Designed miniproteins, single chains, continued (2). Designs and how they scored, part 15

Each design is a single chain, and the fold is of that chain. pLDDT is the mean over its residues in the fold that is shown.

## One batch from the design tools (miniprotein)

Design m4495
Fold by ESMFold2-Fast:
Structure m4495 (fold): chain A 85 residues (1-85)
Amino acid sequence: EKKEIIEKIKETLEETEKLIEQLKETNPELAERLEKRLEELKKKLEKLIKDNASIEELKKLLLEAEILLGLARMALAVAEIEKKR
């Protein structure tokens, strides 16, 4: 169902945003770059919803959102490791 995929994308982007906010304390430059990518994906989601895009297009955006979430998680983990040293 399209609604389920859209909701999952929104949840993924919201989680990513929270991690980027945490990253701003330790690596503001990287956080800014990830934030720009996050805004790009948010705009892309709005367009796909407006255009009543296919399930395949929504799944592609979900994958892009999941990749960004993974990058944010990795960046925060690296920042915590460097702080522990």
Scores: mean pLDDT 84

Design m4496
Fold by ESMFold2-Fast:
Structure m4496 (fold): chain A 60 residues (1-60)
Amino acid sequence: SDVKKKMDEQIEKVTKEGWDKSKALAKAKREVGMFETIEAVVKVQEEMLKKIEELRKAAE
């Protein structure tokens, strides 16, 4: 259905944005330090997953 198509498109967009942010943070690891970079990447991934969950719940 159209609702599921729109949800899938938003999930793809959120996923792409989360990965792009994660890659940018990983490139900074030389300056920020390994643990701080990992923590920042984890937060971005958690926010991405939360947005995906919210999109799925909204489609119910």
Scores: mean pLDDT 75

Design m4497
Fold by ESMFold2-Fast:
Structure m4497 (fold): chain A 95 residues (1-95)
Amino acid sequence: SVDEDLQIFEDMMLNLVDSVEKIDPEKGKELRKRLEELFERFKRLSPSAQEQFLIQSSTVLMELMMWGSGDPIKLLEELIERLEEILDQVEQQEK
């Protein structure tokens, strides 16, 4: 379900942010705030828009996991940027 997928995705992203905070606490806190804002925006989407976001986000996560930066800070920054872009597109489709 969308709620179960969100919970898994949220946990995975929070684990990545925790890793970044251990290396660079300021950057980690910045990225955590951006991620929290992403999840709040996600919760405001329609059910169909939430499904679209999760499908696209899963694809991006898999791509970055396999071919992304070996630097965890750069990897998380790129992932959050891509997620923000997907969310913007999905929100525009609802209007």
Scores: mean pLDDT 80

Design m4498
Fold by ESMFold2-Fast:
Structure m4498 (fold): chain A 60 residues (1-60)
Amino acid sequence: SSLFDQLVAQINAALEAGDISAAQAQMRTLAEAANRGLVDIDKANEALREAQRGIAEVKA
């Protein structure tokens, strides 16, 4: 698996568990990886938008 796939899987696992704090921590790690050129920025931005929607669903 790529670094991107691993980080997205960790975000999704945290959201499935209802752990918003863990999801936000993994989202920050994904954003940092994108800023450092370790993952594709466009893919990271899309995944972060999906994760933010997931957080809203957990809070509802």
Scores: mean pLDDT 87

Design m4499
Fold by ESMFold2-Fast:
Order: structure tokens, then sequence, then C-alpha cells
Structure m4499 (fold): chain A 80 residues (1-80)
């Protein structure tokens, strides 16, 4: 399950990065399912997010991406 979640997260973030034209870095652990997302500071500042909040925003983005990917994987497994 964690491997499928990691692959789904990487696919989702890559697609968003390409569509937005923003260089978003994603790192996902296939064993633990841990996800880390890095959005450029300039993009977060342009959205009005203070630099001091950037680590929390990055962490929240990673958690949400993991949660969505996990739900998609579980839904697919339940349908079978």
Amino acid sequence: MNKKIAEEVKTMVKRISEEAGVEITVEADEETGEVKVTIPSEELLALGIPEEEHPAVQEQAAERARGMAEQLVKAGKTAE
C-alpha cells in the first residue's frame, strides 16, 4: 500500500508542477508512506504566506497529498 501511495503522490505533484509551471519538489518513502513537498518560497510569499509559516504549509501540503493518495488507493482496492 505505501508504495502505491508514494507513486500516486509523485504522479499528482509532478502533474500539478507541470500545469502550474512551478518547480515543486516531492520526496516520498515507499516503505513508510512519508511524503515531503517543497514549494518555492517566492510562490508562497506571492500568496501572502509569511516565510515563518512556510515549513508548516509545506508539511500540511504533504499530509493532504498523502491522505488523498491513500483514499484513492483504498477506493481502488475496495472496488476489487
Scores: mean pLDDT 70

Design m4500
Fold by ESMFold2-Fast:
Structure m4500 (fold): chain A 55 residues (1-55)
Amino acid sequence: TPRQAAIEAVRARYLARAKELFDRLAASTDPVEQARINAERAGLDAEMRAELAAL
């Protein structure tokens, strides 16, 4: 269905962004940067849930 396609597209986009942040976290040696990346990762999960709820 169009709704299912939209859900899959949203999930794929957030998965890609989560991977990018994970790679940056793995490469980072700065505790302040690591804390910011972890906060952004937590925010992505909340944003994904909100976007999926709006579909």
Scores: mean pLDDT 85

Design m4501
Fold by ESMFold2-Fast:
Structure m4501 (fold): chain A 81 residues (1-81)
Amino acid sequence: ASVRKTVGADDEAALEAAEDALLAAAGLTRETWPAAVVAARRAGPNSTEYLLADGTVLTLTREYDEEKKEVTLEARLSPAA
């Protein structure tokens, strides 16, 4: 599964809600996700892959658009490669 959210860069509450929604797509919360991660690697300039204890890979991407003053957050779940 994947989820993508675009929010205003100056809207801290919307950014936190978007981050929580991305983690929830993986069945995680901000409190629990660090314990579920067994390895992490950079997948791109704005992307990190996290290997989860259940053998799935969570890819998180965060991009800032300065002209629009927006942040786009994306979470993608895939099988471990």
Scores: mean pLDDT 78

Design m4502
Fold by ESMFold2-Fast:
Structure m4502 (fold): chain A 79 residues (1-79)
Amino acid sequence: MAEEMAERTIESLREAGIEPDEELKELIRRMSEAFVAGDLVAALRAHKEAALLVAEKAGLDEATIQEIRDYYDAKLAAA
């Protein structure tokens, strides 16, 4: 199940024009494994790392990257 979810997520990113590197693929697998295990906090942490990696690769400015960090940190604090 986790492997299937990870592959579908990778396929969705490719359809959106994003080719994930090995680091992003690892984060997607970790997110899928955590989600299948019911560990939503671990899944959210992996999602944060993936979102930050995508933003950094896209060349977003540091202020926007910080806003992404703050968003996930607020979600994690509420969990």
Scores: mean pLDDT 77

Design m4503
Fold by ESMFold2-Fast:
Structure m4503 (fold): chain A 101 residues (1-101)
Amino acid sequence: SMAERTARQDRVLARAEKHGPAAASAVSAYLGLTGASDEAIDEVERFLEENAGKSGVEIAARILKKMREKGLVPEEELDAWIDELARVGGVSREEIKKALE
């Protein structure tokens, strides 16, 4: 149901927020770009479980990599995404770029 899907989105976002604002921002963007489908929610839920020990910056970078691999982020927008995740996470662009490597 729509209510169950909204509740699942809220739980996934709350889980991402425990890793910090960069992770929350990246997950929110990924869900938005995928239309928050059940498949996208399931994928993010599994991803967060598999990466529970990772920093929010590393989670944000891995989600950005996933968005690029799926063609959701054009190459000309990559620098803007790095800048926004750095701003939200309170880290340098260099820290995000390092996590993308």
Scores: mean pLDDT 85

Design m4504
Fold by ESMFold2-Fast:
Structure m4504 (fold): chain A 69 residues (1-69)
Amino acid sequence: MLTPEQQEIFDKTAKLIESGLRALGLSEEQINKVLQAAKDYAEQLAAQGLEVTPEDIARAALEELAKLS
């Protein structure tokens, strides 16, 4: 479960990732899958008491994107 501050960081970063993935021609299904993986990773970091950064969210999204190619 994310704190309100962590959720805000996730939402802002996810919006930028979503826009980038749409520009690359990915389907809504693929975009949702990538964003869900990034959110799951952010929640794992938060559950361990670790900081959730835009860089962590972007890395998780890129790792999931690589699995789609």
Scores: mean pLDDT 83

Design m4505
Fold by ESMFold2-Fast:
Structure m4505 (fold): chain A 114 residues (1-114)
Amino acid sequence: SAEDIEKLREAARLLKEMIDLLVEAIRKLEEGKVEEAKRLIEKVIELNKKLKEIMRELGLEDVVEELEEIIKLLEEALKEKDVEKMLELLREVLKKNSEILNDVVRRLEELEAA
């Protein structure tokens, strides 16, 4: 439906913003700017929560569960004191959010072709 297409476009927009913020957070950690990185991680958590609501409205329960795991990894990163462990957590989240973006783009292409 047109509403589902609009929701998937918003999901893709949020995922692109989250990926950009995660890349910036990784860069800030590599530069030793831990508090700046944590502020970016907090923003990524809020965007993932918004994305989770959109995915729930679309009935994509498997994606909702994946986003709940991503939020947990980000919350672990905020509590972490070891920069290398924070980087590992953020790289895992970046990979997972990128995989969800690829799925969202594929779903959009399928709906727009119908």
Scores: mean pLDDT 90

Design m4506
Fold by ESMFold2-Fast:
Structure m4506 (fold): chain A 94 residues (1-94)
Amino acid sequence: MLEPKDWGLEGRKPEDVAELLKIFAEEVLLDESVSAEARANAVKNLTEFIVQNPEFAEAVVPVLKPYLEKLSKDKDPVVAEAAKEALKKIEELL
């Protein structure tokens, strides 16, 4: 569930992928009831998915950037560091 590769995103429109990843960010990555380690791993997996599927980057990066910026200020250092690394990697794709 926390790995985008398992969501059957193959053949979907980039805008539909961006909407699904936005929902994931709002419901999982910003949910403080989800463990910091699980959220940090989800950020890493999400970043890897975007890097491996650059055709989605132009639609996905603008939608996710505000959520990753919020996570980069998270109270947990593991989540904050994962989000900062993700921001650097996705900005290099554009």
Scores: mean pLDDT 77

Design m4507
Fold by ESMFold2-Fast:
Structure m4507 (fold): chain A 57 residues (1-57)
Amino acid sequence: MKKTIVIDEEVKPSDAEGVREAVLQALKENPDIEKVEVKGSPEVREAVKKATEEYLK
């Protein structure tokens, strides 16, 4: 089954580092995750993008 992680708008820019680590860990533990959707700030969006890029290396 296809799985998606959703990061809500309520996540603060100051939490971006924690979000990056949490998303990277989730991707490593759940290889069936196909998509990560971010509705938050640009800082959180960049953190998720970096986590996804690190996972794909």
Scores: mean pLDDT 74

Design m4508
Fold by ESMFold2-Fast:
Structure m4508 (fold): chain A 92 residues (1-92)
Amino acid sequence: MDEIMRKGLKAAESKSDEVMRFSEEMQPRIEKAAREGDEETLEELAREIAEFLGRIAKESGMSEEDVEKFIREAERELTRYLRELAREAAAA
């Protein structure tokens, strides 16, 4: 994991209650899209999660430049992860 991702995740830890509530809202949407193989919805969810984490990082004092890098990296990694999760669900 690169330095930008580590900084963003540390910021998320500082807002654990907000992150937990967001995770609770996102979990059923992710599970449904993964089971149905809805890659378009999974990509949309990855972007939504990345934007939320970027907002938390900005509120926690991360610079605008680092926030933009973090959002781009998080969206790419989340999209890849969620697509892999959907493939595993389809294979099970």
Scores: mean pLDDT 78

Design m4509
Fold by ESMFold2-Fast:
Structure m4509 (fold): chain A 84 residues (1-84)
Amino acid sequence: KAKLIVLRGRHSGEPLGADALTGKVMSLEEMEEYLKGLVETNAELVEVEERELDVPPSVEAAIETGRRLSEETGSPVLVLLYPR
């Protein structure tokens, strides 16, 4: 099975999601729907690994953390930042 890594964190700005490999940013709602569709459509092919992010000083730092993890593991990484 392919591994998908989901990094969840909180920040004081707008809620958002990002694909760490491509740098594509989207709304948190769009990212959650995208993740749900990936898992449901490919349930037999994809394993989800959830990890928590420390509170980042910026959105860019959170995305860079995810990008590095994606490069090291060869797995797609999605970053979800909640408004707290």
Scores: mean pLDDT 74

Design m4510
Fold by ESMFold2-Fast:
Structure m4510 (fold): chain A 108 residues (1-108)
Amino acid sequence: MTVAVAAGGSGSRALIEALEAGLKIDKLILHKGYASLEAKKEMEEAIEFAESRGIPVTVVETDEELVEAVRAAAEEGATRLHAFGGTGTVPAMRTARELGLEVVGRHE
C-alpha cells in the first residue's frame, strides 16, 4: 500500500500533478496546519481530486496528528510514503523511515 502526504499549497499542487501523471496511491494524508488562506483553496482542490478517484483522505492540523496518521497507515499495511511539500511533511517522512517504509520526499 502506498500513502501520500501533502502539506501546504505547493505540496497540494504537486500531489495533483503526480496523480494526473499516473502516480497510484491508496491513501492521502493532508496536513493543513501550516496553510495560508490561499493554500487552503489548493488543499481543498487536492482533497476533492483524491476523493473523485476513490482515494480515502485523512486531514490533520498538527504534527502530532500527522505522526499518528502515518502510524495508522503503516498498521493498515503501508510500505511506501510519497511526501509532497516542504517542512510540513518532515514529521511524516521521519516517522515513515522509523517504521521501515520506503520514503519518496520532495524538499524545497
Scores: mean pLDDT 81

Design m4511
Fold by ESMFold2-Fast:
Structure m4511 (fold): chain A 83 residues (1-83)
Amino acid sequence: MARAEELEARLLEAIRAGDRERALALLDELVALLGLGPALAAALRALVEGLIEVIENGDKALAEALAAEIAPLIEAAQAEWEA
């Protein structure tokens, strides 16, 4: 739990900074830590890549809204693994 929360927080910081390389690296670490299945891992990667594109276009409000969707997906994955 705590490590996943730390990685999620760092991922959101990297996204806010517009640091594509760091954001994708942190996402890969989070996916590995949680043991996410390929479908959910692909969905999270697509979401992060979309966020970075939105940031590059200067729409920070949309980027923050999309970033908020990451936490529910991680929580859903954790609930599945705890079951």
Scores: mean pLDDT 71

Design m4512
Fold by ESMFold2-Fast:
Structure m4512 (fold): chain A 87 residues (1-87)
Amino acid sequence: SAIDEIDALLLRLYHELAALGMPAEDIQAVVSHLNRLLLERLEAGELSLEQAKAAVERIREAVLAGVRAGWSTEELLALVDEVVAAT
């Protein structure tokens, strides 16, 4: 299902952020926020599954780069909002 495919991508992102030493509660905040925004737009018919998967990949690259650069969780959440809004 679409939900299972998005969940698999978000689980991969969770593990990649954990490997960078990000605290579990901060990872959960970022990943759950992204999941909520994508599901809301998918349920509204505003995104296709392919657009949602492409958005996860763009956010993944940007979030991983931000964590490596020492960005705060608040800055990462704002980045997620910006990328999803642009999708």
Scores: mean pLDDT 86

Design m4513
Fold by ESMFold2-Fast:
Structure m4513 (fold): chain A 66 residues (1-66)
Amino acid sequence: AVDEAAALIAAGDYAGAVELLAPHGNVSEAALRVLANLSPEDQRAALEAIVAGDDRAALRLLLKGL
């Protein structure tokens, strides 16, 4: 899930990444575009937090992309 979502984001397929992550949490295309601004390490950590349902960790990492 995390590696697949990261690959979709790298390809610019934010809609596909949203659909892939939907069973794990409510994340928008806008949030994933912000994730694309993060370093690869922070992007992976944010995706792991989303998959784990850790909204607080995901939000902290998203703030770095703003």
Scores: mean pLDDT 76

Design m4514
Fold by ESMFold2-Fast:
Structure m4514 (fold): chain A 67 residues (1-67)
Amino acid sequence: MLTPEEILELGTKIGEELGVDPAIAIQALARVSNGVPEEEIIKTLVENHGLSEETARKIVERAKEAA
């Protein structure tokens, strides 16, 4: 389980790398770390944050690598 500090740091890096709001990337990493299904996270990113499916998938893949 990632600490809040690790989630903040890694999520910020993921957001920077993909050109996405760091807050969105941080939330995605936290959800991955808590075992939320990838498909549910992707749907939330697309529907609530207006991201493309491709970008949402990349965020989740990066978050899984970091967690």
Scores: mean pLDDT 80

Design m4515
Fold by ESMFold2-Fast:
Structure m4515 (fold): chain A 56 residues (1-56)
Amino acid sequence: MQVERDRFVRGSSDTFRSLGASQQEIDSFSQQLSQLSVSQGVQVTGQRVDQLIQQR
């Protein structure tokens, strides 16, 4: 339950930092994830992470 969201947020934040995302982006995205359902949070975060990874 919470573990899916927690794991997803944690992984995304770490990936964002390593890929050079700004702290503001990481913070705002984490806030957004906390307000979304797990499935929606996974999709939205996945898109952001995927975009950053694909650029590298």
Scores: mean pLDDT 66

Design m4516
Fold by ESMFold2-Fast:
Order: C-alpha cells, then structure tokens, then sequence
Structure m4516 (fold): chain A 68 residues (1-68)
C-alpha cells in the first residue's frame, strides 16, 4: 500500500466514524493531520496513520493520539 493509499484509507475510515476531514488535495490533508496529531515528521505521521487504519475504533485511536 502506498502512502497516498494509506492517507485515503484513513480519511475514509475516519469519515465513516464521524470525523469529517473535508480537503481538496492530499498535501492539505497531510498538513491538517500532521498539525492535529502534532507529529514531527512525515515518517511519524504515516506510522500513526497505520495505527489508526489497523484500529478497531479509528475515531477513538485518532482522538487519543491527538490528545497527547
């Protein structure tokens, strides 16, 4: 799975869980997610996105990771 596919998959899972990330392009989505999750690098961002993607409750995982 590519980084772009992972981003789209996480966006879809979060939207299904009620977290609406309305963005027009992937660079804007990356920026919003990186800011919300307070990540220091794209590598850290993709690691966190993988955790959200594999989670049984993506919204809860996202909220917990954003709150730290």
Amino acid sequence: MSDEELLKAVQKKLAAAGVMLRVEDLNTLIFILAQGLKVKSLKELYKILQQIYESEDPKKTFDELAAK
Scores: mean pLDDT 72

Design m4517
Fold by ESMFold2-Fast:
Structure m4517 (fold): chain A 74 residues (1-74)
Amino acid sequence: ELEERLARLEQELLELGVPKSTIAAINVAADLRVVGEEVERWLNGEPVSTPEEFKRKALEARVAALEDRIAELK
């Protein structure tokens, strides 16, 4: 579902005239934010996400970032 939602949001942004390179940059920024949160947890001695949890968090972050961009364009 998250992957399908991400694909729909990326397509909506393309239809709104946002370049593929900009969409890729938004996705990378979302991924880096999740990495930063995991690094902070690790440094604080807190449990870090499993690889599966990390993938889900990254997808959720990308979805949120793309939804925010679409909202800005409306």
Scores: mean pLDDT 83

Design m4518
Fold by ESMFold2-Fast:
Structure m4518 (fold): chain A 68 residues (1-68)
Amino acid sequence: KVKIPVPQTEEEARLLARLVIHELRTIPASELSDETIEAIERLIEEVGKLDPEAAEEARRALEESLRA
């Protein structure tokens, strides 16, 4: 199971969202397991509690990766 960091501030939430976006753009979708995708979705939900805009950007990156 992937360890999900919980952001404590809006700045941490934004940094985590950027990290997720970077990983989604560098890792092929074929290497993303269902468990990893669920972990990323949960991370985006936690980010959205502090910074909804950052969460939206990360969610779009995930959707683009999965639809490509």
Scores: mean pLDDT 76

Design m4519
Fold by ESMFold2-Fast:
Structure m4519 (fold): chain A 71 residues (1-71)
Amino acid sequence: SLEELEEEYNKLWDEYAKLLAQLPEDVRKAVSQDLFAEAQKIYKEAKSRKELVEKLIELLKEKIKEVKALL
C-alpha cells in the first residue's frame, strides 16, 4: 500500500540521516546536495505519488550504500 511505502521511506530517511551525521561537514554537504538534485529530477518526472515514493525509496537505498562506503 501507499502507507507502507511512505513508512519505508521514513525509515530509510532516518537511517540516511544517522549515517550522514557521521561524515565530515564538507562531505555531508556534498552528499546532501547530490541527493537533493536527484530527488528534484524524480519530483519532475514522477507521474503518480506511488511512483514518486517508489523512486525516492530506490534513491535513498543507493545513497545509504554510498554513505556507508565513505565510513
Scores: mean pLDDT 86

Design m4520
Fold by ESMFold2-Fast:
Structure m4520 (fold): chain A 97 residues (1-97)
Amino acid sequence: NELNKIKYENKSKEELENLTKILITMYVNNQSINSLTDDDKKLILYTKEEDFINYLNELINNNVIPEYVKKGLSDEEFKQALLDLFKKLRLEILEQV
């Protein structure tokens, strides 16, 4: 069903956008795991790392990330910093379960 396929793709992009906003907010404000809601934690646990990497590459290629958010890092360094934060949070959440 093509309609269900389109709905799934739109939902996945919205979830990736929400995840990225959460991680950027945490990165900019130096926030801990205690700042995450249960829904935020589920989003981090159930998002595939490869999908997040692909989404970050899309944002970098479209030049939509503000310079102040990168804190003087290159696009590649910033991408790595967000990936490291994502992986760290995922491990910390799994330790709480």
Scores: mean pLDDT 77

Design m4521
Fold by ESMFold2-Fast:
Structure m4521 (fold): chain A 99 residues (1-99)
Amino acid sequence: SKADLDALRETYAIIGDRYEKGSKLVSGRTKEISQAVAEAYRALAEGDLGSAARYTLKAKELGLPGSVYNELKGGIAAMATGSTDLSYVDMNALVLELA
């Protein structure tokens, strides 16, 4: 429902804020990764799936841990499909298509 998607977006806004604040405590590549992740979650919170996908791929190229990359892929897929049942979704293909 719209209410469920709105709640999910609010969660992504909180996660994005945490990564933004964390980025101020680090430098170099780790800072760049944290900033890209913050922007990806911010884009998810705003419903901007193209920006979310692009920032997710940028973070992955910079060395983002697979666990966080999988969380971002899942978030993008859930927002794109309006569903949390992602068993039939090729999340990697979807992220590349949206970027």
Scores: mean pLDDT 86

Design m4522
Fold by ESMFold2-Fast:
Formats: sequence, C-alpha cells, structure tokens
Structure m4522 (fold): chain A 68 residues (1-68)
Amino acid sequence: SIFDIVEELLAAGASAREIVDTVLERLRKGEISPEEAERALVYIYLRLDMSEEEQKEAAERFKKIVEE
C-alpha cells in the first residue's frame, strides 16, 4: 500500500518533500486513487508535523493533478 511506501521512505530518512513527491507521482501515474493519495498526504502532514506552508504546497500540487 502507499502507507507502506511512506513508512519505508520515512525509515530511510527521506524528507517530507520527497515523500509527498512519491505520493503525487504515483497518483499522476494512476497507481493510486485520488482518495488514497489525499489520505496519504493527510497522514504525512500529521506524522511529520509539516508546516502550514508545506501542507499548502502539497495540496496545490494534488489539486493540479486531479483538476479537470
């Protein structure tokens, strides 16, 4: 699951930006649903205590991928 990948990246010392990029890339490729990607992003926001600015950047990138 995407959560296993997130935890694997966290254990490897990946930055919040690298983890967000991985989630959004999988969404872009259609490997995960928008709902799964959104849940993963919220999980990352809480798990890493991400700044409001970093959360906003990730959310805007997510919206651009799912916006038709």
Scores: mean pLDDT 83

Design m4523
Fold by ESMFold2-Fast:
Structure m4523 (fold): chain A 59 residues (1-59)
Amino acid sequence: ALEEAVRRAREIGRQAAEDVRRTEELGKQSPNGEEIIAAAKERASDTLVQAAREVAALA
């Protein structure tokens, strides 16, 4: 159902934001932390785009 897909997309977004936040804290302790953080943000963006496409396919 569309409503469940939207709810799932919101949960995915929250998890993606938490993953980026956690990676930022860990990245500050790494010699290549900036690169690690950039990669995490890119993964989060890709995940959100995919979730949005799945919601659009059900609308």
Scores: mean pLDDT 78

Design m4524
Fold by ESMFold2-Fast:
Structure m4524 (fold): chain A 65 residues (1-65)
Amino acid sequence: SALELAKALAAKGKETGVVTAEDVLALTELAGGSREAAEAGLAAAGGGEELTLAQATLAFRLGTG
């Protein structure tokens, strides 16, 4: 489910300290979400290629929500 993938994204960010835009886009597609909406979420979050966990979570929620 999208919620389980969001938990996986959060766990990755905790383990590595960093989440990338590619991670968010890939997980959004795996969740059956919209890549376009996730890209808009990344722009709204103000993040570059490397994201904070909060920025990654916002983008993923917009892509899957």
Scores: mean pLDDT 70

Design m4525
Fold by ESMFold2-Fast:
Structure m4525 (fold): chain A 68 residues (1-68)
Amino acid sequence: SDIKKIVEEKFKELKKKKLSIDEFAELFVPEPLREEFKEIARKYAAKDSNLLNEEQAIKALEEFGKTL
C-alpha cells in the first residue's frame, strides 16, 4: 500500500526503528489534525509507550485515513 511504502521510506531515511507518536505526527500529519491522529496512534503503541514501530505506524495511519 502507498502508506506502507511512505512509512518504510521515512523510517529508513531517519535510520530509526521506532518514532514517538509526537514525532510521527509532526512528520506525516498536518498540524490541525495531529491531536486526532495522536489519539488513534495511542491505541497501536505498546502499553506505557509513546513509541511506534513501522507496523504500528502503518496501522495508525490507515485507521486515521478512514476518518478523513
Scores: mean pLDDT 79

Design m4526
Fold by ESMFold2-Fast:
Structure m4526 (fold): chain A 64 residues (1-64)
Amino acid sequence: MDKEAEELKNKALQLLDQQYAQDLRRAKTPAQATALGIEYAAQVFEIDRLYKKKDIKGLEKLVK
């Protein structure tokens, strides 16, 4: 019963997508855009990892 974990995962991913879009808008160089893409991918993997572990506290930190 990981409904809470799934909801937090979805919210964390939504917030990450919004932040990534905002950061990309501010990127001035291809190098900055590439760095943001790498950070985005790493954060997506971390959210998925926390969800699979059902780490509610870890997921809550990402949405608050």
Scores: mean pLDDT 81

Design m4527
Fold by ESMFold2-Fast:
Structure m4527 (fold): chain A 80 residues (1-80)
Amino acid sequence: MKAIEHLDKAIEAAKNGDYETAIQHLAEALRIALKEITDPELQKKLMQLGIKAVKAILDGNVEEAIKYAKEFRDLVEKAL
C-alpha cells in the first residue's frame, strides 16, 4: 500500500516540523492514489483532502493537516 506508506511518512514529518518533507509525501500519496483509484467521485474527494492537508501545513495548522491526512488514509484503505 504505497499511498498509505507515504501518508504515514507525511504525518510523521508534519509532527516533526519538517513541512517540506510532509508536503512531498502528501503529493506522492495523492499521485499514487489517483493512479490506483479510478472512480471519479473518489478521485475528487482525494484531491480535495490532499489540497486541504497541504494548505493546512502552509497555514501552520498541523492538527488540521493531520486530520485531513487521516481522512485521506481511511478513504484510500477502503478503496484498496
Scores: mean pLDDT 83

Design m4528
Fold by ESMFold2-Fast:
Structure m4528 (fold): chain A 84 residues (1-84)
Amino acid sequence: SMDALFAAALAEVRARTLAARTPEELIAVVRDYLERHPDLPADRQERLLLEALLTAAAKGFSEAELREVAAAMRDLFRERQARR
């Protein structure tokens, strides 16, 4: 089901976020996932970003690093909406 597929997606993004050492690596993780799944609804894309940000915060990313990731992802979502 789509929900089972999305649960697997959240687990993958979480695991890859735990491996990411920098904002740039985290941005690459989320970008890669979205590029492989272009048909994901906007609310599910936002949930993946939120999961990545919460995981990064829990592993010790600073407020400045989290802000950098969030800004880059907002720009990516905006670009993807414009391309649809």
Scores: mean pLDDT 78

Design m4529
Fold by ESMFold2-Fast:
Structure m4529 (fold): chain A 68 residues (1-68)
Amino acid sequence: SNVDKVRAYLESLGLRVPEAFLRLVAEYLEKNGLDPDDPAAILEAVREVTKKLKKAPQDITEEDLKKW
């Protein structure tokens, strides 16, 4: 799934983030037609999700996912 691809890439960078953040990034990729196998696309999605939520990735919760 796109969530698993995002998780694998971020973990390869030493980043562990909440499931809620991974789901928002995966949804952004799907909604915007971005390739989840492209590191540049994942990084763009991470930047845009973080910008919209105005929170660090590790501070994202399931409640943030419900508001998205």
Scores: mean pLDDT 78

Design m4530
Fold by ESMFold2-Fast:
Structure m4530 (fold): chain A 102 residues (1-102)
Amino acid sequence: MSERERIIDRFFEALDTDGDGYISLEELKAFLEGKTRKEVFKFLYELGFPINAVITIVTALDRDKDGVIGPEEVEAFFKALDFDGDGKISREELRRALVGLF
């Protein structure tokens, strides 16, 4: 639990650029769109995600398997995390998404 909370904090520090406590689709797109699988892998690994969780997330993001994260992949990933459909990812939604990964 403590390690997951540290990972969530680091993830929000990296992506929540306006400091509102939520990650918007535009913040996620600005960070992920046009990145390679290797760049996203390195980012998640450096945040402290375990290797199996990184592989699962990167594979889910690169749905067309072209090795680059496109806008449709980011939008689909965002929708999967935005459980309550409010158009923003909260810390609680990210925590729920990580349950079962590690």
Scores: mean pLDDT 73

